# Ledger of designs, part 10: designed miniproteins, single chains, continued (2)

Each design is a single chain, and the fold is of that chain. pLDDT is the mean over its residues in the fold that is shown.

## One batch from the design tools (miniprotein)

Design m4317
Fold by ESMFold2-Fast:
Structure m4317 (fold): chain A 78 residues (1-78)
Amino acid sequence: LKEETLEKIRKLLEEAGVSEEAVEKAVRMAENLLNQYKNVTDVHLEIFKKELVEELGVEEKTAEEVVRLVRETIEQLK
């Protein structure tokens, strides 16, 4: 489940033209959130979305979809 979500995130960002360095950073951030799923709040997910857009240059719509994949996976892990 976690690995499938991380692979989907990688593919989505690669297809959106995000650089390899930014893709790897985004995937690592998503992996950390998934590993800490019991402690993740909506605030953490909003911070992740802002980091994707502002630090990694991911388009808002793509960042929103990445955050949705992480949120849905966390809910399945609970």
Scores: mean pLDDT 83

Design m4318
Fold by ESMFold2-Fast:
Structure m4318 (fold): chain A 59 residues (1-59)
Amino acid sequence: DTQNAIAALVKALLAAGASVASVLAAVKAFLSATAPASAAVLTAAVADAFSVGTAVSVA
């Protein structure tokens, strides 16, 4: 499942102590180079997760 793979990858890099901006840039660049078809899904999922997280926190 693409969603689980994306979530696990981002979480693992963040747990390693990388900055959020660097992690997102590295993951996106890696996926664009290795599997460009998945890059759009990652971008949409990340954008949605950020917007939802902010809305839930404010609510």
Scores: mean pLDDT 60

Design m4319
Fold by ESMFold2-Fast:
Structure m4319 (fold): chain A 70 residues (1-70)
Amino acid sequence: MELTERAKEIAERGGEFGALTVQELVAEAAPEVLSYGEDYEGKALEAGLKKAEEALKRAEEEVEKALKEE
């Protein structure tokens, strides 16, 4: 849950680019995180959240770089 909340915050900072970057990187690393809703506390999601954390750090860095360009 916390990582998905952070993903939304990163997306909000970067606007459309941030949202796309987060969705693409997280979906590639941990598609289960994007499917959370009913079984977001399952074992599969827990494993996915660890991968998603790395993807979110990458997305946050990419969003920050994009924001500095204009």
Scores: mean pLDDT 58

Design m4320
Fold by ESMFold2-Fast:
Structure m4320 (fold): chain A 92 residues (1-92)
Amino acid sequence: SERDIALELSILQLRLVAIEVEVDYLERTKVPAEEALRRLEAALAQLDADIARLRALRAQSTDPALRAAIDALIARLRALQAEIRARMAQLR
């Protein structure tokens, strides 16, 4: 149902915030490069899984507003993936 899709979207939005906080923490805190790389790699894997889930939810939704919200969240996750990859390149 659209309600179930909206609830899943809310959960995925909360996970994005948690990953953003983690990435910001790793940037602001003096963490050993090998530890930071492991945590950033885990974050990338989670973002890949969340994007795949959002694409599946988009395909199940017929609500244009909900589909637009999903597209906006996918764009935010992709932007964070680019930020994480750039950070990993700096640590290598």
Scores: mean pLDDT 89

Design m4321
Fold by ESMFold2-Fast:
Parts: C-alpha cells; sequence; structure tokens
Structure m4321 (fold): chain A 80 residues (1-80)
C-alpha cells in the first residue's frame, strides 16, 4: 500500500539518522532530522522517495568515509 511504502522510506531515513548519530556527525544529524520532518509532510510515496534521495545526497557530502561507505551500501540495496 501507499502507507506501507511511505513507512519503509521513513524507516530508511530513521536508519540514516541513527548512522549519523552513531558517528557523531552533527551536520549530518541535522540534515537527517530535516529529511525526516519533510517525509512526515509527504502525501505520496513518490514525494517521500524524492525527499529521501535529496537528503541522502546531502548526507553523503557531509559524512566521514566510514559512514559514507555504509550509507552507499544501504542505498545500493534500496535501489536494487
Amino acid sequence: SEEERIQRIRDFVLAMLSLAEHYGEEEAVEVARRTLEEIDKAKTSDEAFEILRQGAEELLKLMSPEARAILEAWLDVLEA
């Protein structure tokens, strides 16, 4: 369902937030929080996915090499 798709996208953003918090990346945590807030306002899974995509792109620019490698691996699974 649409609601299930949005929830899966939201769960992915929560995972990104946890990753940023685990590595202590303050700017990345802020981006992930803003992305989560935007997801909560999305009315369609297409909107939610675009918000996720943009948030992930910004996170990849801010993250350490170790955190970035993990996020890249997660995104590869999501896109498969």
Scores: mean pLDDT 84

Design m4322
Fold by ESMFold2-Fast:
Structure m4322 (fold): chain A 78 residues (1-78)
Amino acid sequence: DELIAAGLALRDALLAKLKAANDFAGIKAMDDAFKNFMQQVGQNPVPLSDWLATMPPEQHPLLGLLLAEHARRVLKAK
């Protein structure tokens, strides 16, 4: 429950930054925030792009939600 709440808060923060980001620096800031979140939940931090490419979202439902939403926003941002 606490982990889900923290993940949803991080997702909303990442979405807000992605909506404001029209450049690479904003996307990098979101990737850094994601890595920090992964460290806090005891996961091995990897670049967000690598997670989108290699990690199935079903393995970690909370992270899967974050990855899916980030991917959706990145596709709209370009």
Scores: mean pLDDT 54

Design m4323
Fold by ESMFold2-Fast:
Parts: sequence; C-alpha cells; structure tokens
Structure m4323 (fold): chain A 61 residues (1-61)
Amino acid sequence: PYPAPTEAHIERAKRMSAEEVEALLRRELPPDVADFYAAVFRRNKAAVVGLVAELLAGRDA
C-alpha cells in the first residue's frame, strides 16, 4: 500500500526540528540519503516536509 500523507502528517512534519527530522531520516533511509535530505531540510525546509510526511504516513500504515 502507498498511503498518501494526511493533513495531520504534514502538520507534524512542519513542527519537527532539524534534529528530529535528521533522526527520522537516518532511521528510515540509508545513511548517505539521510544526510543528503537533512542538509536540504536545513536550507529549504519546505522541500523535505513532503518526504517526512510520507515517512510518517508509511509507519502508520
């Protein structure tokens, strides 16, 4: 299944700190990919919010 992120998942992703996002990414993704997206999040939070919301929706499915 491919659960689309809900408004609640997006809102939670927007409220997460850079440290929380980095920890989630490192848990769910390979280390090099996680480091890449953590760096992108620090520069452009909006670009990574969608990915974080998808990861949150996936764990709830």
Scores: mean pLDDT 75

Design m4324
Fold by ESMFold2-Fast:
Structure m4324 (fold): chain A 76 residues (1-76)
Amino acid sequence: SKADEYIEKAKEKLKQGDYEGAMRYAGEAVSEALQQNDYEKAAEGFELMAEALKGLGRDVDAEQAREVSEQLRKQA
């Protein structure tokens, strides 16, 4: 799916230390997953956003993204 493609791109950007690129692709993965009501995949996207935000030094935003991921997993 498109969400899976964006998840893989986000993971590649994280491996490269490109946290801004990882945020972009993780955000697109979340959007695609939510359009399909795939809450488990949307949760994975938010986990990747949290990792990217931590890489950017945005620790408060990273914690918020993790909390969103937990809420989405409860809907999956």
Scores: mean pLDDT 88

Design m4325
Fold by ESMFold2-Fast:
Structure m4325 (fold): chain A 72 residues (1-72)
Amino acid sequence: AVIDPKKQAIVLDAYQQKYPGAKFSLENGVLTIETNDEDLAAEIQAQADVLAADLSGALGVEIKDVQVVLTS
């Protein structure tokens, strides 16, 4: 299914507001979350399955993988 870019932006922005300092992106069913905060990365990783389920429901697409990337 084609995701509406505006709807995707709104949903991802809402998640970025919950996790300040994290960058959320979604491409081909892969959710990538980038942060330079190790504690925040660990918290997001612990919630990865819940985030995938919530975004799958909100966007009407299958989330195949969640990748948490700790940047320098």
Scores: mean pLDDT 77

Design m4326
Fold by ESMFold2-Fast:
Parts: structure tokens; sequence; C-alpha cells
Structure m4326 (fold): chain A 68 residues (1-68)
């Protein structure tokens, strides 16, 4: 269950970084996750969730830097 754990942790960190962005992009995130799971199973799903986490964290950092 390491891939599931990593996926869940990545989603939680993405939500912590920018909950509004994650909520607004829920459909896009779901589509990316579903496709990744179909193409590569739990490992691909975890990788996509980690990419989403990185996007949310990068966006939060950039938005805060630009607004500050």
Amino acid sequence: MEAEYRAGLALQRAYDADPEWVAEHRDEIAARVMKAHGDGGSEALAKVMEEIRDEAERRAQNTRAAAA
C-alpha cells in the first residue's frame, strides 16, 4: 500500500498548499488520476498525485510571492 499512501499524502499536501485551487481543478485532477491509474496502476496514480502536489505548492509559492 505504499503507492496509495504516497498518493494520499501528496493529495493532502496539495490541499494544504492551495485548497481553493485543488477544489476548482477537481474535475481535471480526477481525469488525470483516472487516466494514470488505467495506464500504470497505483504507481502511476501516486506519481500523478505527486505532480499535482508540486503544481499546487509551486502555485501557492508564486501567488504569495507575487501578492506580497
Scores: mean pLDDT 77

Design m4327
Fold by ESMFold2-Fast:
Structure m4327 (fold): chain A 97 residues (1-97)
Amino acid sequence: SAAAETVVETIVNSGLIAQALAHSILGLEAAIGFGKMLLEGDIQYEPAVRAAVEALRAAGPAAVEAALEEARRRMEELGVDERIIEAIIEHARELLL
């Protein structure tokens, strides 16, 4: 649906993967809070998103895959539909790898 595609694009464009990697250091509660803010669309991050994507690409494939797995786990904890999670992870993998 158009709504699901908007959610997927918002989450990817928010730098969820970069933030999920950062929040793995800060702990689970911070990660859940961040994921909830992404789903609610409250984050303004257009300039930061480009920098986050470039930083993850520079970190290499192992860091990207670790960030993607962390993002998956956090989205599952938030109750995000598995089809949406798969679409986000696939699109993010195409952008970063």
Scores: mean pLDDT 55

Design m4328
Fold by ESMFold2-Fast:
Structure m4328 (fold): chain A 67 residues (1-67)
Amino acid sequence: MANQQHDAYSRGLARIEELARRGDLAGAEETARQLKAELVALGMPEDVAQAWADRLLARGRALAAEA
């Protein structure tokens, strides 16, 4: 269900933002990989899940660069 996919994304976003603010970019990259796997398990097409994970990681990288 799309709502479960959004819940997974929101948790991933919060985790990546926390890691990025601490300068843990490697942890943010790992969290993005885990999110992709979770979204695919929830029925999201792999290309869409990759796009969501990439967007989330890009946001994390931007936050780390601004710190």
Scores: mean pLDDT 79

Design m4329
Fold by ESMFold2-Fast:
Structure m4329 (fold): chain A 85 residues (1-85)
Amino acid sequence: MEELIELLKNRDTEKARELLKKYLEYAKKNETPLKLKVTENFVKEMEELIKKLENGADPEEIAEQARLEIEIREAMLRMIDWVEK
């Protein structure tokens, strides 16, 4: 989580994309279909933030938006854990 934020602050878009791919592959192998969908949506949102960063957006602003998306994903995953059990 913090690793992704640090990569975005440092404009390390390549490593950020690699980390997102690892999250998605982990979810495909280990998570339920609903949790996978949450991770797929999260990755799409992060990819859009990375594009903004590549187009000259402020890394600090992008990091704040990324933190919000991480919090949303964590909240959705907690909700899914509750309803699936």
Scores: mean pLDDT 82

Design m4330
Fold by ESMFold2-Fast:
Structure m4330 (fold): chain A 58 residues (1-58)
Amino acid sequence: SKTRIEILLLLEKAALGSEEYLLERMKENNADQSVIDEIEAGREETEERVRELEEELA
């Protein structure tokens, strides 16, 4: 149902926002680049899921 997809989209968008916030804090604190790269990869996967869910609702 569309409602289920809308809820999943909301959850994935919340996760994306949290990942972006964490990445900015890590960059500000000069975190290890390998750790930043790993979290950026996770963010890209979350962004892809958001894109897929938005396409499903179109």
Scores: mean pLDDT 85

Design m4331
Fold by ESMFold2-Fast:
Structure m4331 (fold): chain A 70 residues (1-70)
Amino acid sequence: SSTRSQILNTIGQIISIIGDIIDLERTLQQLKADGASQDQLDAVEQKIADLKQRRNDLMTQMSSLSKELE
């Protein structure tokens, strides 16, 4: 169904965002180890926060789509 295709596409987007978060968290750990400035750390932490918000929005969308299949 169209709803099933939308759910599968949303899952794909969520998986991609999770990968981006993991990569940025690794970058953040490396920057901390290298003694990066607070401004550099804050910039990466903000990007992680933005991606987590997008993930949450997509998870909400997926929940709404899943209810349409009930």
Scores: mean pLDDT 87

Design m4332
Fold by ESMFold2-Fast:
Structure m4332 (fold): chain A 67 residues (1-67)
Amino acid sequence: AGAELDPEALRAALAPDQRPAFDRAMDVLARGGPTAEAYAAAAEVLREAGVPEELVRPFVEMAEELA
């Protein structure tokens, strides 16, 4: 796959209480575009909401790929 995320699969893997944070992270990407900074900011939103690092990792990897 070419530097893409599967947002539906990631959202489904989250606990229901963490899904609003995921939606907020997706809003960060929508506002910032597909940039390293936007993916890094989205990852931080997820971490602050207590999302497991395994589910945050795709955002971190995308930020590194785009850096």
Scores: mean pLDDT 75

Design m4333
Fold by ESMFold2-Fast:
Parts: C-alpha cells; sequence; structure tokens
Structure m4333 (fold): chain A 98 residues (1-98)
C-alpha cells in the first residue's frame, strides 16, 4: 500500500511537471505520517528546510502542523482549492479599498 502510493505521487509529479524536491517532500511526508519514525520526520523536515529556505527548527514546526492536517484526512490539493476559494472574496474586497 505505501509503495503504491509513493509510485502514484511520482507519476503525478511527472504528469504535472512538479519540481523533483517537491515530489520527494510529498513522499517523505507520507512516510513520516505512515511510519511515524523520527528518521522519516527528520528527512521530511530537512526537505522543507531546503525547498523553502527555512531554518530547520521552523521546518519541523511546519511539518508538525501539516502532519496534523494530513492525519485528519485532508489532502493537499483539496486544502489548496478550498483556501483559494475562501480567499477570493477577501482579495476582491481588498482591491476595492486599495
Amino acid sequence: MLEEKIEEIRKSGEKYGVEKKAVELKIAELRARTERTEEAFEEAARLISELYGLPLEHARKLLEARLRILEAGVDDDALHAEVAEELKPVEEELEKVL
């Protein structure tokens, strides 16, 4: 099951032209969530740090928050789509006052 999900992530990354580091981060997050080992967590935090240029301690805190969201069964694409739709009225309202 885990290996099948990893392969799907790799194929989706290739299909949508996603950066290799972002694909590796998605895989590391899936492993951290599934295996719940310190090693898997630290690898994902390291990739967040490298990909976003954040201090490692900040990357660990972001990963903790992100894993809590993923544990709730919310996928990234659904979360991004929901946030984009909710922010759209706020952006339109800001354009009227700026």
Scores: mean pLDDT 63

Design m4334
Fold by ESMFold2-Fast:
Structure m4334 (fold): chain A 72 residues (1-72)
Amino acid sequence: MEEALALLDEIAAASRTPSEFLLRLRQLAVQGNAAAQAIVKALEKYMLGEPLTPEEQALIDHLFQLLAQLRG
């Protein structure tokens, strides 16, 4: 979990828009980055309305906060 939260912060620092953030996250997951794959899995569960673990919920909350900052 700490690795996934750190990865979200790193991607946000390298991104100027929400679209660029999501593209970078997807590219890392496709390349086999385990933290990126965990974040993408949590996001897919959220989008499908599936129940999240507390750890997955924390990742999604942090992801949306970063996306809101990039949008504003």
Scores: mean pLDDT 84

Design m4335
Fold by ESMFold2-Fast:
Structure m4335 (fold): chain A 92 residues (1-92)
Amino acid sequence: SLKEKVLEVFDEFIERLKNAKVSEIDKIYQEAVDKLLEIKKTASPEEQKLIDRAEARLFLALHIAKTLNYSPEEIVALAERVKEEFLKEFEK
């Protein structure tokens, strides 16, 4: 299902962040975004909006975290929260 594909992207992103150097975070994020864009090509307009919202929240959270000098562990926690918010919206 589309939900499972999106969750796989989030899970891979989170797992890669756990052992990432700060210099690797931008590349890991961009690779996750590229995978979400590929999934969106086969998604309905409503599903695309849910994915876009999750992506936008992840982008903003990561940018704020970098500006405030968050640790990699804190960035992982933010990504997990965005994943949970996506799940709640998809199950409505």
Scores: mean pLDDT 79

Design m4336
Fold by ESMFold2-Fast:
Structure m4336 (fold): chain A 89 residues (1-89)
Amino acid sequence: SEEEKIEKLIEEMEKLVKEFLEEADENEIVLLHELLGPLHQKFASSGDVSPEELEKAKEEIEKAIEEVKKTPKEEKEKVKKKFEELKKK
């Protein structure tokens, strides 16, 4: 059923976000929220959401999570590494 497909896609999206949040720091959570802002606005404006739109939304969430994981962690590690290198008196 269409309702069953929608429910399954929502569950998959919730699982992706939950898995991210279990390991994410505060800055990563804030960045994810900012990246997903347009998606929230789109769904808030639409009364009926198709399975196709939810599938695209899931892809957008996956991409946003990967971007947050790479960008904040890489920059955080670079800042820490540079501080350790500069601490050589």
Scores: mean pLDDT 69

Design m4337
Fold by ESMFold2-Fast:
Structure m4337 (fold): chain A 76 residues (1-76)
Amino acid sequence: GLGGRGLRAGSEAVSAAMRGDREKAQEYIEKAERLRQELLEYADNARKAGMTGVADIYQGLADTIQGYIDIAKEYM
């Protein structure tokens, strides 16, 4: 799913950054940021529909992806 793809992109960004592959890390960061933004849109739409539990799941996934992006940037 979208969350799984975002988490994978974030994790791959960290791996690339840690091995010094800045170009690959940046590619995965951009992919993770795009997928994170889609998850935040899903969270917002779920919140507007009164689906607070679903919104919290999408928000949590987006927050975890941001954590990976932040870690990757620290190693770049």
Scores: mean pLDDT 89

Design m4338
Fold by ESMFold2-Fast:
Structure m4338 (fold): chain A 54 residues (1-54)
Amino acid sequence: DFEELAKKIYDELKKKAERAGTGWTLEGILSSDKEEFDKLMEEYRKQAEELAKK
């Protein structure tokens, strides 16, 4: 369950990085659009915390 969520997050970030042309690297994503990356991670973090409490 939680591992499935983590893999989905990873896949979404990978697809977003490919579409943005940054490639799949943490530095590439953060340097290109840190604000968008932070917003996405914050949203998924909240969802993961809610699932973890179940």
Scores: mean pLDDT 61

Design m4339
Fold by ESMFold2-Fast:
Structure m4339 (fold): chain A 98 residues (1-98)
Amino acid sequence: MEEEKFKKEVFERIKEILEKYGKKLIKDLMEKYGVDDPEEVIEILSYSITEAIEEAGLSKEQVEEFLKRLEEILKEAEEKELSEDEVAEKIQKLIQEL
């Protein structure tokens, strides 16, 4: 039950980060998959990232570092015009290196 609460909090925090810093990534994914609703893409991506964190067995401290570095990856993606595939690779590598 406590683990389920933490997972929900992580999901909501990822969603907030994507809404605030992930505008380019969300737009690129909407165009790639023909999705008109940005909330649908944000929810699907937030769920996928949250599941990846759970499968990797990250501690609360590692999750905090992940969330901070996710924000940095999204900012870099906008500044350097990174593709959605490059962003996905950076996120996957981050989870593996924590």
Scores: mean pLDDT 82

Design m4340
Fold by ESMFold2-Fast:
Structure m4340 (fold): chain A 90 residues (1-90)
Amino acid sequence: ESEKVKKTLLNILRNTAEFARELGDEETAERLEELAEEVEKIDDPKKALELAIERLDELARERAESHPKLALELEIAAAFARMLLSILTK
């Protein structure tokens, strides 16, 4: 069910971007939208999830001191992406 997994991942990224904008962090929102565009171009949902997890973890680390609530939301998004990846792996 690769289409559903990819759609779910894109929704997670876009919802997290919207949350970043609500907190006033337009830079993080833009980087998450860029990540969503990169994910859309990847046909392999496992590779898409692996990329998203790496980028979300990086963003969470960068934001831990300045925006701890946003950092937590990024960690939650990465955890959901890991859960989706576990569904694809046997």
Scores: mean pLDDT 85

Design m4341
Fold by ESMFold2-Fast:
Structure m4341 (fold): chain A 95 residues (1-95)
Amino acid sequence: MLWRVDSFSILVDPERKTVYASVTLVDAKGNKRVIVVIVKYEGISPEEMKKKVTDVLNEMQKREFPSPEEAARAIEKALSSLPGVTEATARVLEP
């Protein structure tokens, strides 16, 4: 069964140069899983980093994934490729 990104929320911590995101996945049966995203950045404004993370997650809403783990891997890879990102992690929370 394929999973899609239903919704997400983003929180920026400018003092720690970190962006946090919570991504909710849903399948065709209505099962839900949550991915926690942490992005560390340097040399870019908090506002620009939030915009770039938002753009990536909006793009991920257009995709389908075979599992929550594959969605987390795709999100982590895309975020790690952004200018200014020093570290990006995406982890599926246990139900």
Scores: mean pLDDT 87

Design m4342
Fold by ESMFold2-Fast:
Structure m4342 (fold): chain A 90 residues (1-90)
Amino acid sequence: MEEERRRLEELKRRAAELLLEQAEKYEKQGKLETAEEYRRLAEEVLRLSDERVRRAVELAEDESATAEEEEKLEPVEQALVQAIRLLARE
């Protein structure tokens, strides 16, 4: 149980790091509002409960998950799902 919590915390930190990297890229492009949105999402990801992080992992790994199911998620959960998919690819 504690080992699972540690893994979820590490995943949140890496996902937040990716979101902050995206914020920096958008800021360099002059898209300040988008950059600020990504920074807020990164902060919110770090504050997600373990249950919500597990749900995002399940959706990111679920080959049958539809765009409609992703749209039902809150923006912070959608951002986490996308970050998890990016981390899984590299």
Scores: mean pLDDT 76

Design m4343
Fold by ESMFold2-Fast:
Formats: C-alpha cells, sequence, structure tokens
Structure m4343 (fold): chain A 83 residues (1-83)
C-alpha cells in the first residue's frame, strides 16, 4: 500500500545517499545504511517506527553535509508514513 511504497522509496533514497557519503564520511554512510535496512524490516510490523528511522537517516545525511534534496525527501517520507 501507499505507506509501504513510501518506506521502499525512502530506503532506496537513503541507500543512494549513503553511497555518496561513503566517499567522504564512511562512518555516517554506514549508520544511514543500517537505519534504512531497519526501516524496511519495521515496515512489516511498525510503520511508525519505520517512519522514525527514515527521519533519523535524513537528519544524519543533512548533518554530515550530504545532499539536501535526498535528506528532505527522507524526512518527508518518514513523516508521511507516520501520518
Amino acid sequence: DDAMEAVDLGVDVALRAAEYLSKVDPEVAKKVEELARKAREYSKEDLSKAGDLLIEAGTLIRQAGGDGGMSSLLIGNGRFVQS
């Protein structure tokens, strides 16, 4: 459904952002990737938790100086999944 599709899209965006970040901040990239994988797992059990994890991933991307568009998409998708 729409919420699960939003989680899948958010996870794909987070993994792409992590790939770009891995060249400049591999530790943050690894954390973003872990959050994305956890969000996908939680999407089957707890959409609110999945949304929180996507928001956290987007926030870490922004704090690390990663792509602002990807960060905003992740935070937006996380909030949509929680609504």
Scores: mean pLDDT 82

Design m4344
Fold by ESMFold2-Fast:
Structure m4344 (fold): chain A 65 residues (1-65)
Amino acid sequence: SQKSVSIVVGFAIEMMALGIEAKIEEKDGVIVIKLSELTPEAQELLDYTLKKLEEEGDKIVVEVS
């Protein structure tokens, strides 16, 4: 949805401000969030973002490398 797009764009911008590389892709109706690292502050932001996306009915996968 447009709300989901706004949520993931905001998340990516906030991650960039933390110095974390975030790549967001959609594959087969699943939102794939790829993060370069996961700090405690990034984890809090991720948890909040995942809750919002779940409320929109989205399926999400998170990858950290």
Scores: mean pLDDT 83

Design m4345
Fold by ESMFold2-Fast:
Structure m4345 (fold): chain A 80 residues (1-80)
Amino acid sequence: HMKERALRFVERALEAMVENKLTDEQILTGVKTIVDLLRDKLGFSKEEVEEILREAFDRVAKKYPQYRDRLEKALEEALS
């Protein structure tokens, strides 16, 4: 239940970043903020955070394929 809610939250947040035409730096900062929220506030493990983000990213990239490379770079940098 909580993992599904987190997934939907991240998916909507990424979609909003794309729709608001954020810069690559703004997207990276946003993704890092989401990672911190999921780990520190919601108590997900590093492994669970990675699973949630990768699934949410894939869903958004399928809807906005022109943002795929930008989102992928931000995700990998935020998880490093």
Scores: mean pLDDT 85

Design m4346
Fold by ESMFold2-Fast:
Structure m4346 (fold): chain A 57 residues (1-57)
Amino acid sequence: SQLQQLVAQITALNIRKIGLEIDYDMGILTEDEYKKELERLDEEIKKLDEQIKKLLS
C-alpha cells in the first residue's frame, strides 16, 4: 500500500540519520556538513509525514 511504502521510506531516512551521526563522530563530516545533511533528511521526512497525513485525512 501507499502508506506502507511511505513508512518504509521514512525508516530508511532515519537509518541514514544514524549513519550521519556515526560519520560525524568518526570525524568524516564537519559540524556544518553534518547539520546541513541532517536538515535535508529532516525536510524529506517532513514531506513524507505530510503525504501520510493527506492519505489519512
Scores: mean pLDDT 87

Design m4347
Fold by ESMFold2-Fast:
Structure m4347 (fold): chain A 84 residues (1-84)
Amino acid sequence: SLEELVDSLKKLQEENYKKALERINQGREKVKEDPVEGAKELVKGLFEAAKIDPSFNKLLAEARKEYPEEVDEGIRAVVKEKAA
């Protein structure tokens, strides 16, 4: 039924959200060892989480204050992929 399709889509969205949160956590830990790669993972995770919960855009702004060069590079990479 249509309801079962909607429920299935919600579950897929919830799993994608969990993966985005895991990516954010991994990026936060990795930034201590490799600031560039860690910040890129953090930015990608925050963008994916923001698709489901727009409040994550605030955390992206905070990350940009802490890692401005790395976050800007990550943002440009994501924008370039979407523009192509």
Scores: mean pLDDT 74

Design m4348
Fold by ESMFold2-Fast:
Structure m4348 (fold): chain A 60 residues (1-60)
Amino acid sequence: SERERLEEEILRLEREGVRAHIAGDNKALAEKLREIGDLHARLGEDEKAERLRALAETYA
């Protein structure tokens, strides 16, 4: 389903975000957090999407 596809993509981006965090790559981490936020918005999780975008700004 579309939901399952979005959830799989979120997990992939979360793994990439963890790698960026470990590497100290704040720009890459911010980008992954924004992408994850966009996918949560597509799932109708608007509050979570907004929190993720706000978090991304702290690393940008």
Scores: mean pLDDT 88

Design m4349
Fold by ESMFold2-Fast:
Structure m4349 (fold): chain A 83 residues (1-83)
Amino acid sequence: GEGGREGGLKAAEEGKKGDGEKATLAGLEGAKKSKTPKGRLGGGVAAGMSGISYGVGKVAKDEKLAAELSAKAGEAGAKLAEE
């Protein structure tokens, strides 16, 4: 199941666009669609870190920082799902 990898990559794409909510949802959907434990973990990591980056961006009022952290979270989740 590529679900975790797809979810992580989509979370990274949405995060780069500054949409932390869509990034979080993409990671969660990837985790749910994944048939492998690593795929589920990767999607979960992408979702959790995207949610945290959204919160940090709101507190700091720094949309660029929120987007960068969310994108990095999605990429990390995708990489975790591959290994």
Scores: mean pLDDT 67

Design m4350
Fold by ESMFold2-Fast:
Structure m4350 (fold): chain A 106 residues (1-106)
Amino acid sequence: MKTLEEYFEEIIDVFREAYDRILEAVEKGAPLETIREILFDALRRINEIYDEAVKRFPEEKEKIDAIRDVVTETLHRIYQAILEGKSLEEIKAIFDEGLERLREIA
């Protein structure tokens, strides 16, 4: 059975992977549909990990909720920034802020 830390690492890994894939897609001028597909895949995977973590560690639900909420909020902010035509530097700043918030929780 996975540890609580392993579930946190899995959520953060999905978050980092999604960010890297989004950056590559944006740099290549991919259509918004491609970016949306990356986001939906990441959110689905995060929710699957979240559901398993909460079932195994119900006493840690508040902390697990906080990590999921930071990741999902940050991904939504990144998507909105892309829709608004923000720079890659601004998108990176949103991601870095999300990682900092995750470090404070974990």
Scores: mean pLDDT 87

Design m4351
Fold by ESMFold2-Fast:
Structure m4351 (fold): chain A 98 residues (1-98)
Amino acid sequence: MEAFEEAVAKYKPIAEANLDMSKEELAKLLLEVAKEALERLTEEDYASLTPAEQKGVEILKAIVEKKKEELEKLLDEMLKEGWITESSAKGFLYLAEV
């Protein structure tokens, strides 16, 4: 988790500094951060995650790999559990299309 948290911490200042970025440019930046976080995530880190956090990792993998059908299924499951909003689900689907 530490490597994943470090990647997320790097994203926050970049997003705040680049508020004038287009939606597409911001989405591409978010995808690069997600890809780096996934590459640094160990099996031990993944096993230490809650079920909701594990679903989050699976969503990021589906986005990065552009597996839209798998992503839609994962998002539907999280929506049914109340773990995400419909607005968040649309955002994740958009990231898979960039």
Scores: mean pLDDT 70

Design m4352
Fold by ESMFold2-Fast:
Structure m4352 (fold): chain A 109 residues (1-109)
Amino acid sequence: MKEIVEKATKETIESIKTTGEAPSYKLRKALKEAGFSDEEIEALFEAIRNAFIGDLEAIKKLKHKVLQEAALRIAIAGLEWKKSTTEDEKVKKELEEIIKKLEELLKEL
């Protein structure tokens, strides 16, 4: 279980770092192979979306620490990419604050 999720998470992060895009279908397939339900997989993707706007509550409600770690690491990678591509200094500062909160939560897991 953990090894499948960690591998898929790393592959998703590498895709984000190189292309700015995450192939969600590969991550979904790996999570299904790891034995997660469709509801748990959708909760993970909702948690990632909410993290992009600074809402960490959905991540905290995920039932499995391995999914919490995956959501945090993917969200951090996506926000770092967005920060690197924006020219708006206010947006950069807002993204940096969200990234710091996600990194702090990841250290507490």
Scores: mean pLDDT 83

